Designed miniproteins, single chains, continued (2). Designs and how they scored, part 27

Each design is a single chain, and the fold is of that chain. pLDDT is the mean over its residues in the fold that is shown.

## One batch from the design tools (miniprotein)

Design m4977
Fold by ESMFold2-Fast:
Structure m4977 (fold): chain A 68 residues (1-68)
Amino acid sequence: SGILKLIGLALRAIGDPNLEAKLVGDDTLVLTALGDGLATLEQLKQEVSQDPELSAELSGNTLTVTAR
């Protein structure tokens, strides 16, 4: 399900010192780039955009991922 994919992304982000991860509500993950983390967010946006269970919006240094 999309929610399990959000949890997987959150765990992946916790392993990256250039990312902060925050779960918001029941279906949304907010990833914030720290320092040089923006390129990683851009790569994650491309990856998530290929998944039909997820949507991704990149605004500045913040990637918002929502389970559909």
Scores: mean pLDDT 83

Design m4978
Fold by ESMFold2-Fast:
Structure m4978 (fold): chain A 89 residues (1-89)
Amino acid sequence: AEEYYNKGVKYLYEGNYEKAIEYFDKAIKLDPNYVKAYLLKAQAYIYLGKFEEALELLKKALKLEPNNESIKEEIARIEETLKSSKKIP
């Protein structure tokens, strides 16, 4: 799982969000409890403007870590973005 996660991180950093998502998905398939992979896969979807897909992944991560305040805050930020339709400069 970690090997695919590390490849996903590399592609995310290079701006190849589609490949990042592919490798994070492979990491999740090997370890469905890999919270970090859900979080960075959500971040890649955010960069692609796919906020609904990002929100779904963050909610899955929150189900795995219900007391994770950082995940709750990220969900709130995405929901605000969806409500405001505000362009990011």
Scores: mean pLDDT 79

Design m4979
Fold by ESMFold2-Fast:
Structure m4979 (fold): chain A 76 residues (1-76)
Amino acid sequence: MEEEERRYRLFQELVELAEKVKKAKEEGKLSDKDAEKIMSLLDQASEAISAGDLEKGEKLIKEAKKELDKSIKKSE
């Protein structure tokens, strides 16, 4: 149960973060290259979660969030 709940939560975080990346690009706050880098991290996180490596998935999602925050701050 806990692992299933954690997997579901992580996939929700992936979707929400991907949407934030898309919106930041549309608003001109994020470059195409920065968005590609963040999306690559999210793709790797998705693969890890699908393989059952939830710990790796969490780490990659956190890294993607940090990279998004850093990239947006550069644009401001």
Scores: mean pLDDT 80

Design m4980
Fold by ESMFold2-Fast:
Structure m4980 (fold): chain A 57 residues (1-57)
Amino acid sequence: MEELVRKGEELERQGDLAGAAFHYARAAQKAYEEGDYERSRELVERARSLGADVPLP
């Protein structure tokens, strides 16, 4: 999970907003699966702030 967040942050710093949003969405999905709903929500909000459509179940 945190490895996906770190990759997203690196891509965001490079200006790859689509890649960053994709990794944040994956990290949010993993957090939700682990029962970390608060962290999942934070990651969804971050992905959406980059202009991503984040369809999480």
Scores: mean pLDDT 76

Design m4981
Fold by ESMFold2-Fast:
Parts: C-alpha cells; sequence; structure tokens
Structure m4981 (fold): chain A 102 residues (1-102)
C-alpha cells in the first residue's frame, strides 16, 4: 500500500472513528486527508477544510442540502456507513478528494 505521513494517518483515524467507517474505506479517507493537507497552507484550517470537502460532496450526492451544516453532513455519512452502504460512502469520499484538490 501507499505510505502516508503520520499526521495524515492520525487525523484520518480520528475521522474514521467519528464516522464509524469500516477498514475497507480507510484508504479513501487517507487520500482525502492527504489531499487537504497538501492543499492547505495553515494546519489549523485542516479540520475545517476536511469538513467542507465532505459537506460539499454530500450535497452533490444528494445526501444533505445546502441548508444542512457540515456536522449534519458528517452525521448522514455515519448513518450510511452504519447501514452498510459502503459503496455510497466510498463515492462521497472520492468526490470529497476531488473537491479538496481544487
Amino acid sequence: GKEYPEIVKEIAEKYAKALELPEELHEELYELVEAVYENTENLEDLADKIQEALHKAAIEKGIVTEEDTPIEAMEKIRELAKKGKIEEVREILKLAVEIAKK
């Protein structure tokens, strides 16, 4: 597998726990955190940028609306993961990676 910086792994593990993501989605989560990390000048903004990317991806996939908060978007992603909608969550994470790279 690809090697990720320790800070990327640490942050990704916190999001994996918060979203209750299965191990099979951890690589997509590492890619998301790495994309934000590489495109963020200030590490203090990292959490906000990860949440923004996930929120925008969830809106695009029709999971939440623009009126929902980033935290509500994360709660909906967690609900999908708990229901075993692994491919739906994977598509959200992949879209969030694309958004984070812009």
Scores: mean pLDDT 83

Design m4982
Fold by ESMFold2-Fast:
Structure m4982 (fold): chain A 68 residues (1-68)
Amino acid sequence: MPQMTPEQLMGAIERLLAAAKASAESDPELAKLLADDVITLAEYLIKKFPELKAKAEAIIAEAKKIAA
């Protein structure tokens, strides 16, 4: 079983999304890399913890705007 709890994984995803948003204007390449990581982790979260799907999908939508 993965070492990380769903709460810990969600917290990590939220921190990465915040970092991506903070970097979007000053370092768009870094912001895109962080946003891509957020999407990957949020999709994993949905597969393992479908109860968090709605919140994770909202995060994916925001990350996709940065990654585009």
Scores: mean pLDDT 82

Design m4983
Fold by ESMFold2-Fast:
Structure m4983 (fold): chain A 94 residues (1-94)
Amino acid sequence: SLPKIELPDDAEDAIAFLEVWVEIGKYWIEKAKADPRVSEELIKKMEETLKKLQEILDRLKARGVPPTPEEKAEIEKVINEFIEVMAEYLKERR
């Protein structure tokens, strides 16, 4: 029941949106790595999800065109998976 994130349809806005999510991910991974209460498995899962977002971002920047409907659905899935991992991190750090 976590809120679902939708990707913008415009190429420049989609790229900017993904750049913001990558920066959010980097911030929280840095916090997780500094917290001895957080499992190494969860940190690895966060890093793997962020790596997927970065790879998609790099591909979109290189191509310079809007994501297809299929790519948009895949990107939205990866972002929502990242949000779920972040929710687990916030529970575990207590």
Scores: mean pLDDT 77

Design m4984
Fold by ESMFold2-Fast:
Structure m4984 (fold): chain A 80 residues (1-80)
Amino acid sequence: PFLTREELEAWADANKLSPEVRKALDELYEIVEKASPEVRAFAEADLGVLEIYLAVNPDLPEEKILEMIKKTIERVKELA
């Protein structure tokens, strides 16, 4: 299932994500919470890819993390 807001916050805390990144994740969550199951599954898959990137690249710059989240938001908006 798509991550709950609480699970998303816990994941952000575990990865020490900045307030700016968390704000982008909150925006993504608000969009997908109201979206179709297919769009939610797509967003979940994209976030899963980001989680793998963070695990493999602990020094991944915040700018790139934020860019990846924003691109997911754009794709979700186009699918909705």
Scores: mean pLDDT 74

Design m4985
Fold by ESMFold2-Fast:
Structure m4985 (fold): chain A 57 residues (1-57)
Amino acid sequence: AVPLPTPEELRAYLGYLAGKSYEEIAKRLGISPETAKRLVERAKAAMDALLAAQRAA
């Protein structure tokens, strides 16, 4: 089974897609910019895995 992103990862990723910096995402979520970066990276990896799985079917 392909791992789905967590709600926190999705919230960070939506901020990233809206053109926000990691600092702006962190401020909105009440977390550090380092944590925001990790959440975005995890969400991107999960999306890439989902796209790869769909393309391989």
Scores: mean pLDDT 76

Design m4986
Fold by ESMFold2-Fast:
Structure m4986 (fold): chain A 67 residues (1-67)
Amino acid sequence: MDELIERLRELIERLRALAPEDKGPVGAEVNRLFNEAIALREKELGRPLSTDERGALVRELVERAKA
């Protein structure tokens, strides 16, 4: 999980540095990272996450990446 947060931090910094027309591929990478984090949390819990839990996890990761 900490590795995913560091990767997310790097992707957010790349998004800040890029022109709007170049952000698409990095945005796709962010979405793939969120899916990886969700899968990892589901594996840790031994069950699927609800839609609300997935949203909460994404918010948690973004806040931790901004810190």
Scores: mean pLDDT 79

Design m4987
Fold by ESMFold2-Fast:
Structure m4987 (fold): chain A 66 residues (1-66)
Amino acid sequence: SSVERALKEIAEMIASGELKPGEVVRPSDLAKKLGVSVSNVNAALNELEKLGVVERVKGRGYRVLL
């Protein structure tokens, strides 16, 4: 499983400002960048959404909130 790795790397990208507040990210683009499956990235983004870090944007991906 790469869900925990994807979670940590996405959170670090947000904390470092590599992903900016208001930016919409596609799970497929993150999966390619991180070398993990799209399903693992979706699971990680779903957990970050529960924490209020991102929000789902239907048809586009997830918006960064922090």
Scores: mean pLDDT 85

Design m4988
Fold by ESMFold2-Fast:
Parts: sequence; structure tokens; C-alpha cells
Structure m4988 (fold): chain A 71 residues (1-71)
Amino acid sequence: GGAAAFRAAAEAAAKGADAETIGRLVAQGVSMTPAPNAATVAAAQAAGRAAKEGDHARASEYLRQAADAAA
């Protein structure tokens, strides 16, 4: 499900994956989550911004939040 995809994205971010890779995994998580709640969407958007800024620690943290909200 979408939660598993967001967890995979969080692990990739923690390992220093680039913003493009993180963005692709986030898009996959959103597409696998029917009617994502506002918390999941907000966390995924925050993760994308952090990844673009090179803040891997924040991106990983937000993606973990998205996974928890999507579960």
C-alpha cells in the first residue's frame, strides 16, 4: 500500500537519495493511497521541499510521518 511506499521513500532519503528519486517514490506512494488524507498530503509535500533543499534528515522524517498518516 501507500504507507509501504512512503516508508521506502523515507529509507531512500535517509541514505542520501537525490530529490528526483525521492520525488518519484513519493508520487508512487500517493498513487497507491486512495483518497489520501490532509496529513499524508501535507507530510509528502513537506518531504519534497526538504529533499529539494538537500535536507535528507527532514525529508526522511516527513516521509515517515506520511507513512504513519497513510496507514
Scores: mean pLDDT 79

Design m4989
Fold by ESMFold2-Fast:
Structure m4989 (fold): chain A 55 residues (1-55)
Amino acid sequence: DEIIRRLLMKYEGLTEEQIEEILSIEDIEEAAKKLHELTGVSLESAKKIVELLKK
């Protein structure tokens, strides 16, 4: 989702490369762990964000 990508870059300071790395991880839980490590959002919130990114 393009809107979620832009929000993550603007508010969490993620790079395009970091977002593509997260999107390349097929397992939602592993992708959420990566997002959690990069941004500090909770694992529960990270899972929801990853699901929206992959939509």
Scores: mean pLDDT 79

Design m4990
Fold by ESMFold2-Fast:
Structure m4990 (fold): chain A 80 residues (1-80)
Amino acid sequence: MKEKLLEEAIELVRQRLKEMGLESHIDEVIRILKEAIEKAKSPLEAANLVYQKLVDLGRPELANIAVRAIHEAARRVLKE
């Protein structure tokens, strides 16, 4: 459920940001991710909320990473 989705999405975001040399943004993206998943009724809604928040902060590159992480996390949770 939400807890599993959040846990998987956080790990995916950490790995992707580390690969891109954007470790300094991990805490900020995780904070936004937690807020979005808590408010959303679905992974798609959570992805939309995260995207809008990060774009509003002038960080479209982080928005794309976070959205992909939520989609991957949702696939993993649904498969397991």
Scores: mean pLDDT 82

Design m4991
Fold by ESMFold2-Fast:
Structure m4991 (fold): chain A 69 residues (1-69)
Amino acid sequence: SELEEIIKELEELLEKAKEAGLPESVIQRMERAIEGARKVLEEGNPVLIKVAIHEGKELIEEIKELLEK
């Protein structure tokens, strides 16, 4: 599923963010986003899944940009 792929990419980015020494606030935000997305996936609400996919994609793009700096 698209949300499962987003969760996996966020988990991989979380490891990179930790290795790069990104601020604890960024690490915690990523951990909360992953936990929230997993919960939404388990609950199976299609509207919340679409929202989680959109928010996950935006966070992935933001973190990738932070890792380039």
Scores: mean pLDDT 85

Design m4992
Fold by ESMFold2-Fast:
Structure m4992 (fold): chain A 90 residues (1-90)
Amino acid sequence: SAALQAAIAEELARFDALYARMMAELDRLIATSDAEEQALLERARALLDEMRAAARAAAAEGNLPALGLLRVAAEVEFELTMRQIERLRK
């Protein structure tokens, strides 16, 4: 339906905006990180790239619930990575 297509487009746009912000922050941190921090940040970056690919696939399939869950999963992964970096810097 047109309503479902619009909802998917909106959710994908939210995911893409969130992804862009998270990736910019990871890239900023990588530039000033030591080897241990860089390894964690690069792992998070790779996982977020995989989640982005999965989000695009879910959107193409019209799977709105999967798209929403991937957005939450990406936020959780990013927050866990930020918490790990914070602990290494203490």
Scores: mean pLDDT 88

Design m4993
Fold by ESMFold2-Fast:
Structure m4993 (fold): chain A 84 residues (1-84)
Amino acid sequence: MSKEELEKEVDEALAHIAIAVARVMARQGKYQEAADFLEKLLPKIPEELKPEAYRVLADIYRQMGNEEKADEYEKKAEEIEKKL
């Protein structure tokens, strides 16, 4: 395994962990903290995992009553999925 291959596997693993942590925080009612946490990590999440991250953010914002931001994240997820 090269350093580049290891870095890619680590980034993918960290993205999965970040998404899981955000889901757990949201289930605990920590919606704003979950959204802030996942949004800060979005630039480091691989494109193929961004649709899942965006859908988690959409669910969080819907639970907070922010339907406009929830719809924005759903649209971002769909646009990336169409390109994969």
Scores: mean pLDDT 80

Design m4994
Fold by ESMFold2-Fast:
Structure m4994 (fold): chain A 60 residues (1-60)
Amino acid sequence: SYSTSIVTDSAELAKKIAEELKKKFPDVEVTVEGNTIKLKSDQPVETFIGVVLIAIGMSL
């Protein structure tokens, strides 16, 4: 299992990114705490890294 946290500029942005990630990657566990997005996955590491990079891109 792989997990990471992504901090965004606002709670609203974090929720928006989390909803998009849930739609695109249903096998990834996505949770939100304030302006922080927490990701957990049992997918291969390369897939998980791809999801993280997409989430970071959406936060920029």
Scores: mean pLDDT 77

Design m4995
Fold by ESMFold2-Fast:
Structure m4995 (fold): chain A 61 residues (1-61)
Amino acid sequence: SEKIKKGDEYLKKGDEAFEAGNYEEAVRYYMKAVQYYIDAGDLEKAREVARKLGEALRKLR
């Protein structure tokens, strides 16, 4: 699915930003990934990325 591929691309960018300590950027990429997975109907992937999004948000202190 094209939507899954886009979700995977944004998830990778989010993970790269998170590892670099760029938490605001990670949040933006994870939000895009969640949206693509929801649009694709892949709720398990959406949930997994939402967990990562929550972790990135927690880092924004």
Scores: mean pLDDT 89

Design m4996
Fold by ESMFold2-Fast:
Structure m4996 (fold): chain A 68 residues (1-68)
Amino acid sequence: MAAIETDIEIAMYLIAGAVAKLAGDLEKAKEYYEKGIEKAREAKRKIPEAAEVAEEGIKVLEEALKEL
């Protein structure tokens, strides 16, 4: 299912960024969050059925970036 694959991929970037942030590596955390946002934007354009999941993922990742 394209939507669930998109959700898992976005979640992996969010987790990787959160782990980097907890380790004190804010630059690495930013890289992971930015990659997650880019992947979500691509999924939103290429997979219409994943658009809602991708939008939620972008919102969560953007909020995580603001906390850095």
Scores: mean pLDDT 78

Design m4997
Fold by ESMFold2-Fast:
Structure m4997 (fold): chain A 100 residues (1-100)
Amino acid sequence: SLEAEIAELMARIEELAAQIRKEGSEAQARAADYIVDIARNAVAESDPEAAVETLRLMELALEFLLKRQRGEEVDRAALSELERTALAFAEGLLDAARRE
């Protein structure tokens, strides 16, 4: 069900954010916290279908933050449009967090 998908996505988002907070810099932790806030607001205020779309994007953004944090390379040429959007969002958010 859509409710079960939202619950599973939120659980994955919270776990990824926890890993970033534990392993990352203060800037990476701030970026992760902002992504979690976006995810929680989508669940609270959006229709379920729009919430799922936002949560998928937020999960991917957190995965890219964690990969960057661990020094893992990303093959940008192999990325889907959604993954490319998530990567750009994650990079922009981390850059902004580093300037605070």
Scores: mean pLDDT 86

Design m4998
Fold by ESMFold2-Fast:
Structure m4998 (fold): chain A 74 residues (1-74)
Amino acid sequence: RPPLSPTEQRIVEAAKRVFEKKGESASMREIAEEAGVSVGTLYHHFPSKEELKEAVREYLVRPVSESLIEIADS
């Protein structure tokens, strides 16, 4: 089950874009910069590039279902 927070969603979206542009040459630093987070924050949520790749695949295969999630947009 994908418990993606807004921060994790931003990271996954940035990772998708960086992978689309650079493929396997994509680095964790570049993904963090694209997402607008620190490299430390990226590693906190995704300890490895492989885990991040899996999250990107899950995001693409299982779209975010907002109809059942009462996330406060404040």
Scores: mean pLDDT 71

Design m4999
Fold by ESMFold2-Fast:
Structure m4999 (fold): chain A 70 residues (1-70)
Amino acid sequence: MEKERKERVEKAAKEAYEKAKEFAKSEEPEEKAREFLLKLAKELGVSEDEQQKIVAAAMEALNEEYLKKK
């Protein structure tokens, strides 16, 4: 069911965004975020497109946090 997959991906993207914002406050924010995202994507077994959506959400969060600091 595509709806169920969409729900999982959307939740994962939200979690990645939230986690990335917290990681942005760490010493190695980008590295920690990428490691988390790769692990999450593998655990979910999502498609490349869905994985990209999750990664994009996290990268946007990191970028926002860096811009906010400047």
Scores: mean pLDDT 71

Design m5000
Fold by ESMFold2-Fast:
Parts: C-alpha cells; sequence; structure tokens
Structure m5000 (fold): chain A 80 residues (1-80)
C-alpha cells in the first residue's frame, strides 16, 4: 500500500540519519532538527494507519517512531 511504502521510506531516512550522525557527518543540532521533522511525519502516518485500521502499518509506524525518539535523545545528549 502507499501508506506502507511511505512508512518504509521514512524508516530508511531515519536509519540513514542515524548512520550519518554516528559517523559524524551531521552535527547534533542538525540531527535533532531532522529527527524532529521525521517524528512529525511518522506521527501523521501513524494517525493514517489508525484511521485505516491497518494494524501492520500501525505497528511498523510505532517501531519507526521509537527509532526516531532514540535518535532525538542521543542528539539531545550530544548537543553542545
Amino acid sequence: SELAERIAALEKEVDELEREFREGKVSPEEALKRALELSKEIDALLAQADAAGDLESRRRAILVGAKVTLLIMRATVELR
């Protein structure tokens, strides 16, 4: 589905951002900014999955959201 494809694309973006952050290719400030933007996108997709009753997409969106939350926490700790 289009929803599942969008969630998969966001997961790829989160994984790429986490890798770039761990490799020092993005600053903590930039990582935090981008992670917050991705968090808003995944929240919207989670709402769409809930409205559609798509349990598989909902579960995947929750997992991607957890990854983004961990990245936000890591970037925040390293901020400065």
Scores: mean pLDDT 88

Design m5001
Fold by ESMFold2-Fast:
Structure m5001 (fold): chain A 63 residues (1-63)
Amino acid sequence: DVAALIAALDDPDPAVRLAAARALGEIGDTRAVPALIRAMGEDPSPEVRAAAGAALERILAGQ
């Protein structure tokens, strides 16, 4: 469920946020784009920011 994965981007555990960003990129649903842009710009974890950026590239390239 895309909505559940978007909610997981706000999880206190960076491992959960990382997994959510990767899963959203693999699914390719554009509904995740605003949440992934926020994660890429604002997440305290550089690994989560990188994963959100990679997910955005996958989603936008798929259009």
Scores: mean pLDDT 84

Design m5002
Fold by ESMFold2-Fast:
Order: C-alpha cells, then sequence, then structure tokens
Structure m5002 (fold): chain A 59 residues (1-59)
C-alpha cells in the first residue's frame, strides 16, 4: 500500500541503508505470512518512532 511505501522511505532517511532494508524485509515477510498490511505498517512505524526517540535523546 501507499502507506507501507511511505514508511519504508521514511525509515531509509532515518537509518543506514542496510538496516532500513532489513526492516523492510521483516515487514514484507510479516505481510506475506499474515496477509495484513496494517500489521506490517505498524512494525515499521514502531521502529521509526523508536529511531526518532533515539535521535531526540542524542540531541
Amino acid sequence: SDVLSRLKELLEKLKREKEALDWSRKAMKLQEETGDSVKAGELLQKEIDEEKERRRLLS
């Protein structure tokens, strides 16, 4: 979905490319196993939120 694509792009901006790809693959695997794009999106959103919080603490 468009939401999942946006979350992947945002994660790539926040992380090293390899780490972003690893998370994208985990989300895709979750979507394939469950058929649930919402759960895959929630997985990516949680990591994005955690990465933003780490950056806030380092500022």
Scores: mean pLDDT 76

Design m5003
Fold by ESMFold2-Fast:
Structure m5003 (fold): chain A 60 residues (1-60)
Amino acid sequence: SKEELEKEIERLKKLRDYAKKNNDLFAQSIIDTMLDGLIQEAKERGDEELVKKIEELKKS
């Protein structure tokens, strides 16, 4: 569901913030790859708002 996908994005955001604070470049790379997968899923669904949300998250 959209709610489950939103929860997964929020979880990855928290993990990415933690990895950045610990300067864990490997963990950051893995999380970014996971976020790219979610962008592709959102594009396949035609959810342009979700695509933009995830892309903005990757830039922060």
Scores: mean pLDDT 81

Design m5004
Fold by ESMFold2-Fast:
Structure m5004 (fold): chain A 60 residues (1-60)
Amino acid sequence: MKTFVIRGLSLSQLIGYALRIIGEFPEAEVRIEGDDLVVTVPDDPEAIAFVERLIEEAAK
């Protein structure tokens, strides 16, 4: 398992990103820490790339 933190999200982004991750990877775990989304996904290149793409979207 690999853990990522997506920082500085609005409530809408927190909910939207959590639902997108769980919808694609049911084994993923998500936690909300203030304005941050803590995401744990399998050590699968596809799952890792998916979360990295969301981090890039959040940075824009």
Scores: mean pLDDT 82

Design m5005
Fold by ESMFold2-Fast:
Structure m5005 (fold): chain A 93 residues (1-93)
Amino acid sequence: MEIELKVDPETLDRIARAIREKNYEEIAKLIKSDDEMKAVVLTLLGDEAAGRLSREEVDEILKKIIDNLSPEKQKKFKEIYEEARRLAEAARA
């Protein structure tokens, strides 16, 4: 699945590290635009596909990230996750 991410490699590394460390406040701070939201979602879905995270763990992490975002960003993040989840499930079906 080719998804164009307009996120620099340093930010991608910081996102991956913050997810591993369960530092949800840092993840929220790294989310400046839709591109960083997509990077977070794709990292979580990639970890689920690789067996590093369960569906329940992804949903828990997602909730904790959302709780640290502004209401406007919360809505957008949920929309991006729901779309990415649909595409990932369709690819596995």
Scores: mean pLDDT 78

Design m5006
Fold by ESMFold2-Fast:
Structure m5006 (fold): chain A 65 residues (1-65)
Amino acid sequence: SALEEMRELGRRAAEALERGDLKGAAEYLRKAAEAARKAGWDGTAIGLERAAEELLKKAEEKEKS
């Protein structure tokens, strides 16, 4: 189900964050957003997309420091 797919992807994103892999975490959140959109959960998908964009911004800032 979409809920199970999103839960697994969210878990993978959390594991990536624990390792400091911001880009990897963002990729898992983006995939979770795709699963949410396919399920018709547009609001959830937008939230996940914004979270992924924030992580990518932080990753770029980290590379510049």
Scores: mean pLDDT 84

Design m5007
Fold by ESMFold2-Fast:
Structure m5007 (fold): chain A 81 residues (1-81)
Amino acid sequence: DKQVDELILKADYYYEQNRYDKALEYLKQAKALDPNNSRIWYQIGMIEARQGRLDEARAYLQQALALDPNNAQARAALEEL
């Protein structure tokens, strides 16, 4: 889905700019369009962790693994929390 990929790309851009609220805005839009995309749940979890919201981070990372058990990035991130 081109729209989902574009939203993820915009979120990545704002994440690199340390604009986490803007990155979350685009990722939540992507999640609404593609709720079974493990990458989106993982990326939201990483931003929640970055902002110190560790319980929210765990929930998003657990859902990323539930959607894709082979998501090595989500697994590694969850083990570091």
Scores: mean pLDDT 89

Design m5008
Fold by ESMFold2-Fast:
Structure m5008 (fold): chain A 79 residues (1-79)
Amino acid sequence: MKERLELEAEIALMRMQVAVLRIEARNNPEHKEELLKAAEEVEKLVEEAEEALEKGDFEKARKLIEEAKRKYKETVEKI
């Protein structure tokens, strides 16, 4: 139960970060395309992680969340 709750919390946080990327895209027209593309990629990874979590595949869910976090961080550091 604890692992599921922790992964659910991380998924919720990543969804909020996707929203932040979309807001940043509106505020930075020169980087809008890059930010929107990253938001779509992170959102897809988060959706796949949620599906893995629903199936009880905690290891896959963790890897997908870590990949989403990495993608978000790389995007923010680049821009």
Scores: mean pLDDT 84

Design m5010
Fold by ESMFold2-Fast:
Structure m5010 (fold): chain A 70 residues (1-70)
Amino acid sequence: GMEEAKRALESALEALERGDVVAALRGVEDALTLITDPEVRKLLEEAREALRAGDVETARRHLEEALKML
């Protein structure tokens, strides 16, 4: 549900604070399996792409924006 998605995104943000990009990617992918809202999904897909590119700050901003919409 939405609470599970919110928890996954919060865990992803905590992982980024630790520098754990692999854990952050898992959190984003978990949230993508739970979320159907196309605007939130777009932010999460952009965050996933940023993490894969090593752009942690862009990923963090997109994850924070997605959390505000949940």
Scores: mean pLDDT 86

Design m5011
Fold by ESMFold2-Fast:
Structure m5011 (fold): chain A 62 residues (1-62)
Amino acid sequence: GPEEERARELALELARQAGALLASRYPNATVTVEQLNDFVFRVTVRDGDEVISLTFDGRFYL
């Protein structure tokens, strides 16, 4: 429904914004955005042995 679509859009938007910020902070790192399920996106930054992951659930922001 509309709330489900909004939750997905919010999670994706937040993940993209976080990904862009992390890419600027870690210019030599690999930054990936993954959809884990309909409402949850994960941003992963990998620079050699260093790994940072952030998870966004759009339902939490509604």
Scores: mean pLDDT 79

Design m5012
Fold by ESMFold2-Fast:
Structure m5012 (fold): chain A 56 residues (1-56)
Amino acid sequence: GPEEKEKQLQELEDEAVRAITLGDAEAAKRHVRELHALAGASEERLQRSLDAIDAV
């Protein structure tokens, strides 16, 4: 249901942030791709998120 989807989105976001904190850009990008796929986000939004990770 919607609550389960929200929980999964939050968990993927937390995992992406954790990967960034650990300096694992490739793991962060992987989690962000999963997050965007689950959220139904556009390719343009995904690319902006990946670019932001690479800028760190």
Scores: mean pLDDT 77

Design m5013
Fold by ESMFold2-Fast:
Structure m5013 (fold): chain A 119 residues (1-119)
Amino acid sequence: SHMRERLAELLREAGRVLEETLRLLREHDAPEELIRGAEEALRLVREALEAVERDAPVEEILRLVGEASERLGEIAGLLAEAYRAGLFSPEAYERLMALLTEASRLLAEAERLVREALA
């Protein structure tokens, strides 16, 4: 369906953004909690994409996307705390926050499409 094809596109892009986020977190020697959070968010996005590709129920996709979005919110909070602690330059922090904001936007669009399919 067009909805599932669009979901797959959004989730692939979210996965790419999160892979770049992880690369930068590792490059800047981020705290392990931040790295683990980003790895978990990426895992959930990949599981959501797999669920779309195997025609899983939309409720399962919605749950996985929701869990990934929740993890992104937690990561953004931890990143802000790490920045206040002086662990990141302003430039690194701005780039990481931009990536997390883009991933969050993509997941919010995915959630909107799934919720519309359930209405």
Scores: mean pLDDT 91

Design m5014
Fold by ESMFold2-Fast:
Structure m5014 (fold): chain A 92 residues (1-92)
Amino acid sequence: SMMEKLKREEYIFVSEQAAMLILVKKYEDDPEVVKKVEEKILKEIEERIEELRKQGLVELAYETAEYAAREFKEISPKLAERLAKLAEELRK
């Protein structure tokens, strides 16, 4: 279905962001650089979720935020917590 294709595209985007952060944390020794990358990733995911909401794809926005929270849980617990809160806001 079209919805399954859209969900796959959003999940791929999130997974690519998670993979990038894993590599940055592995090879970058400067914690300030890592922090800037984490904030950039969070902003890009939040902006993409907001675009889905604006398009009326509210359930997909919620599912994407929940998926992102799970994917980042082991990589960046702080990023995962902020994404989990965004998912909760999307259900209210």
Scores: mean pLDDT 88

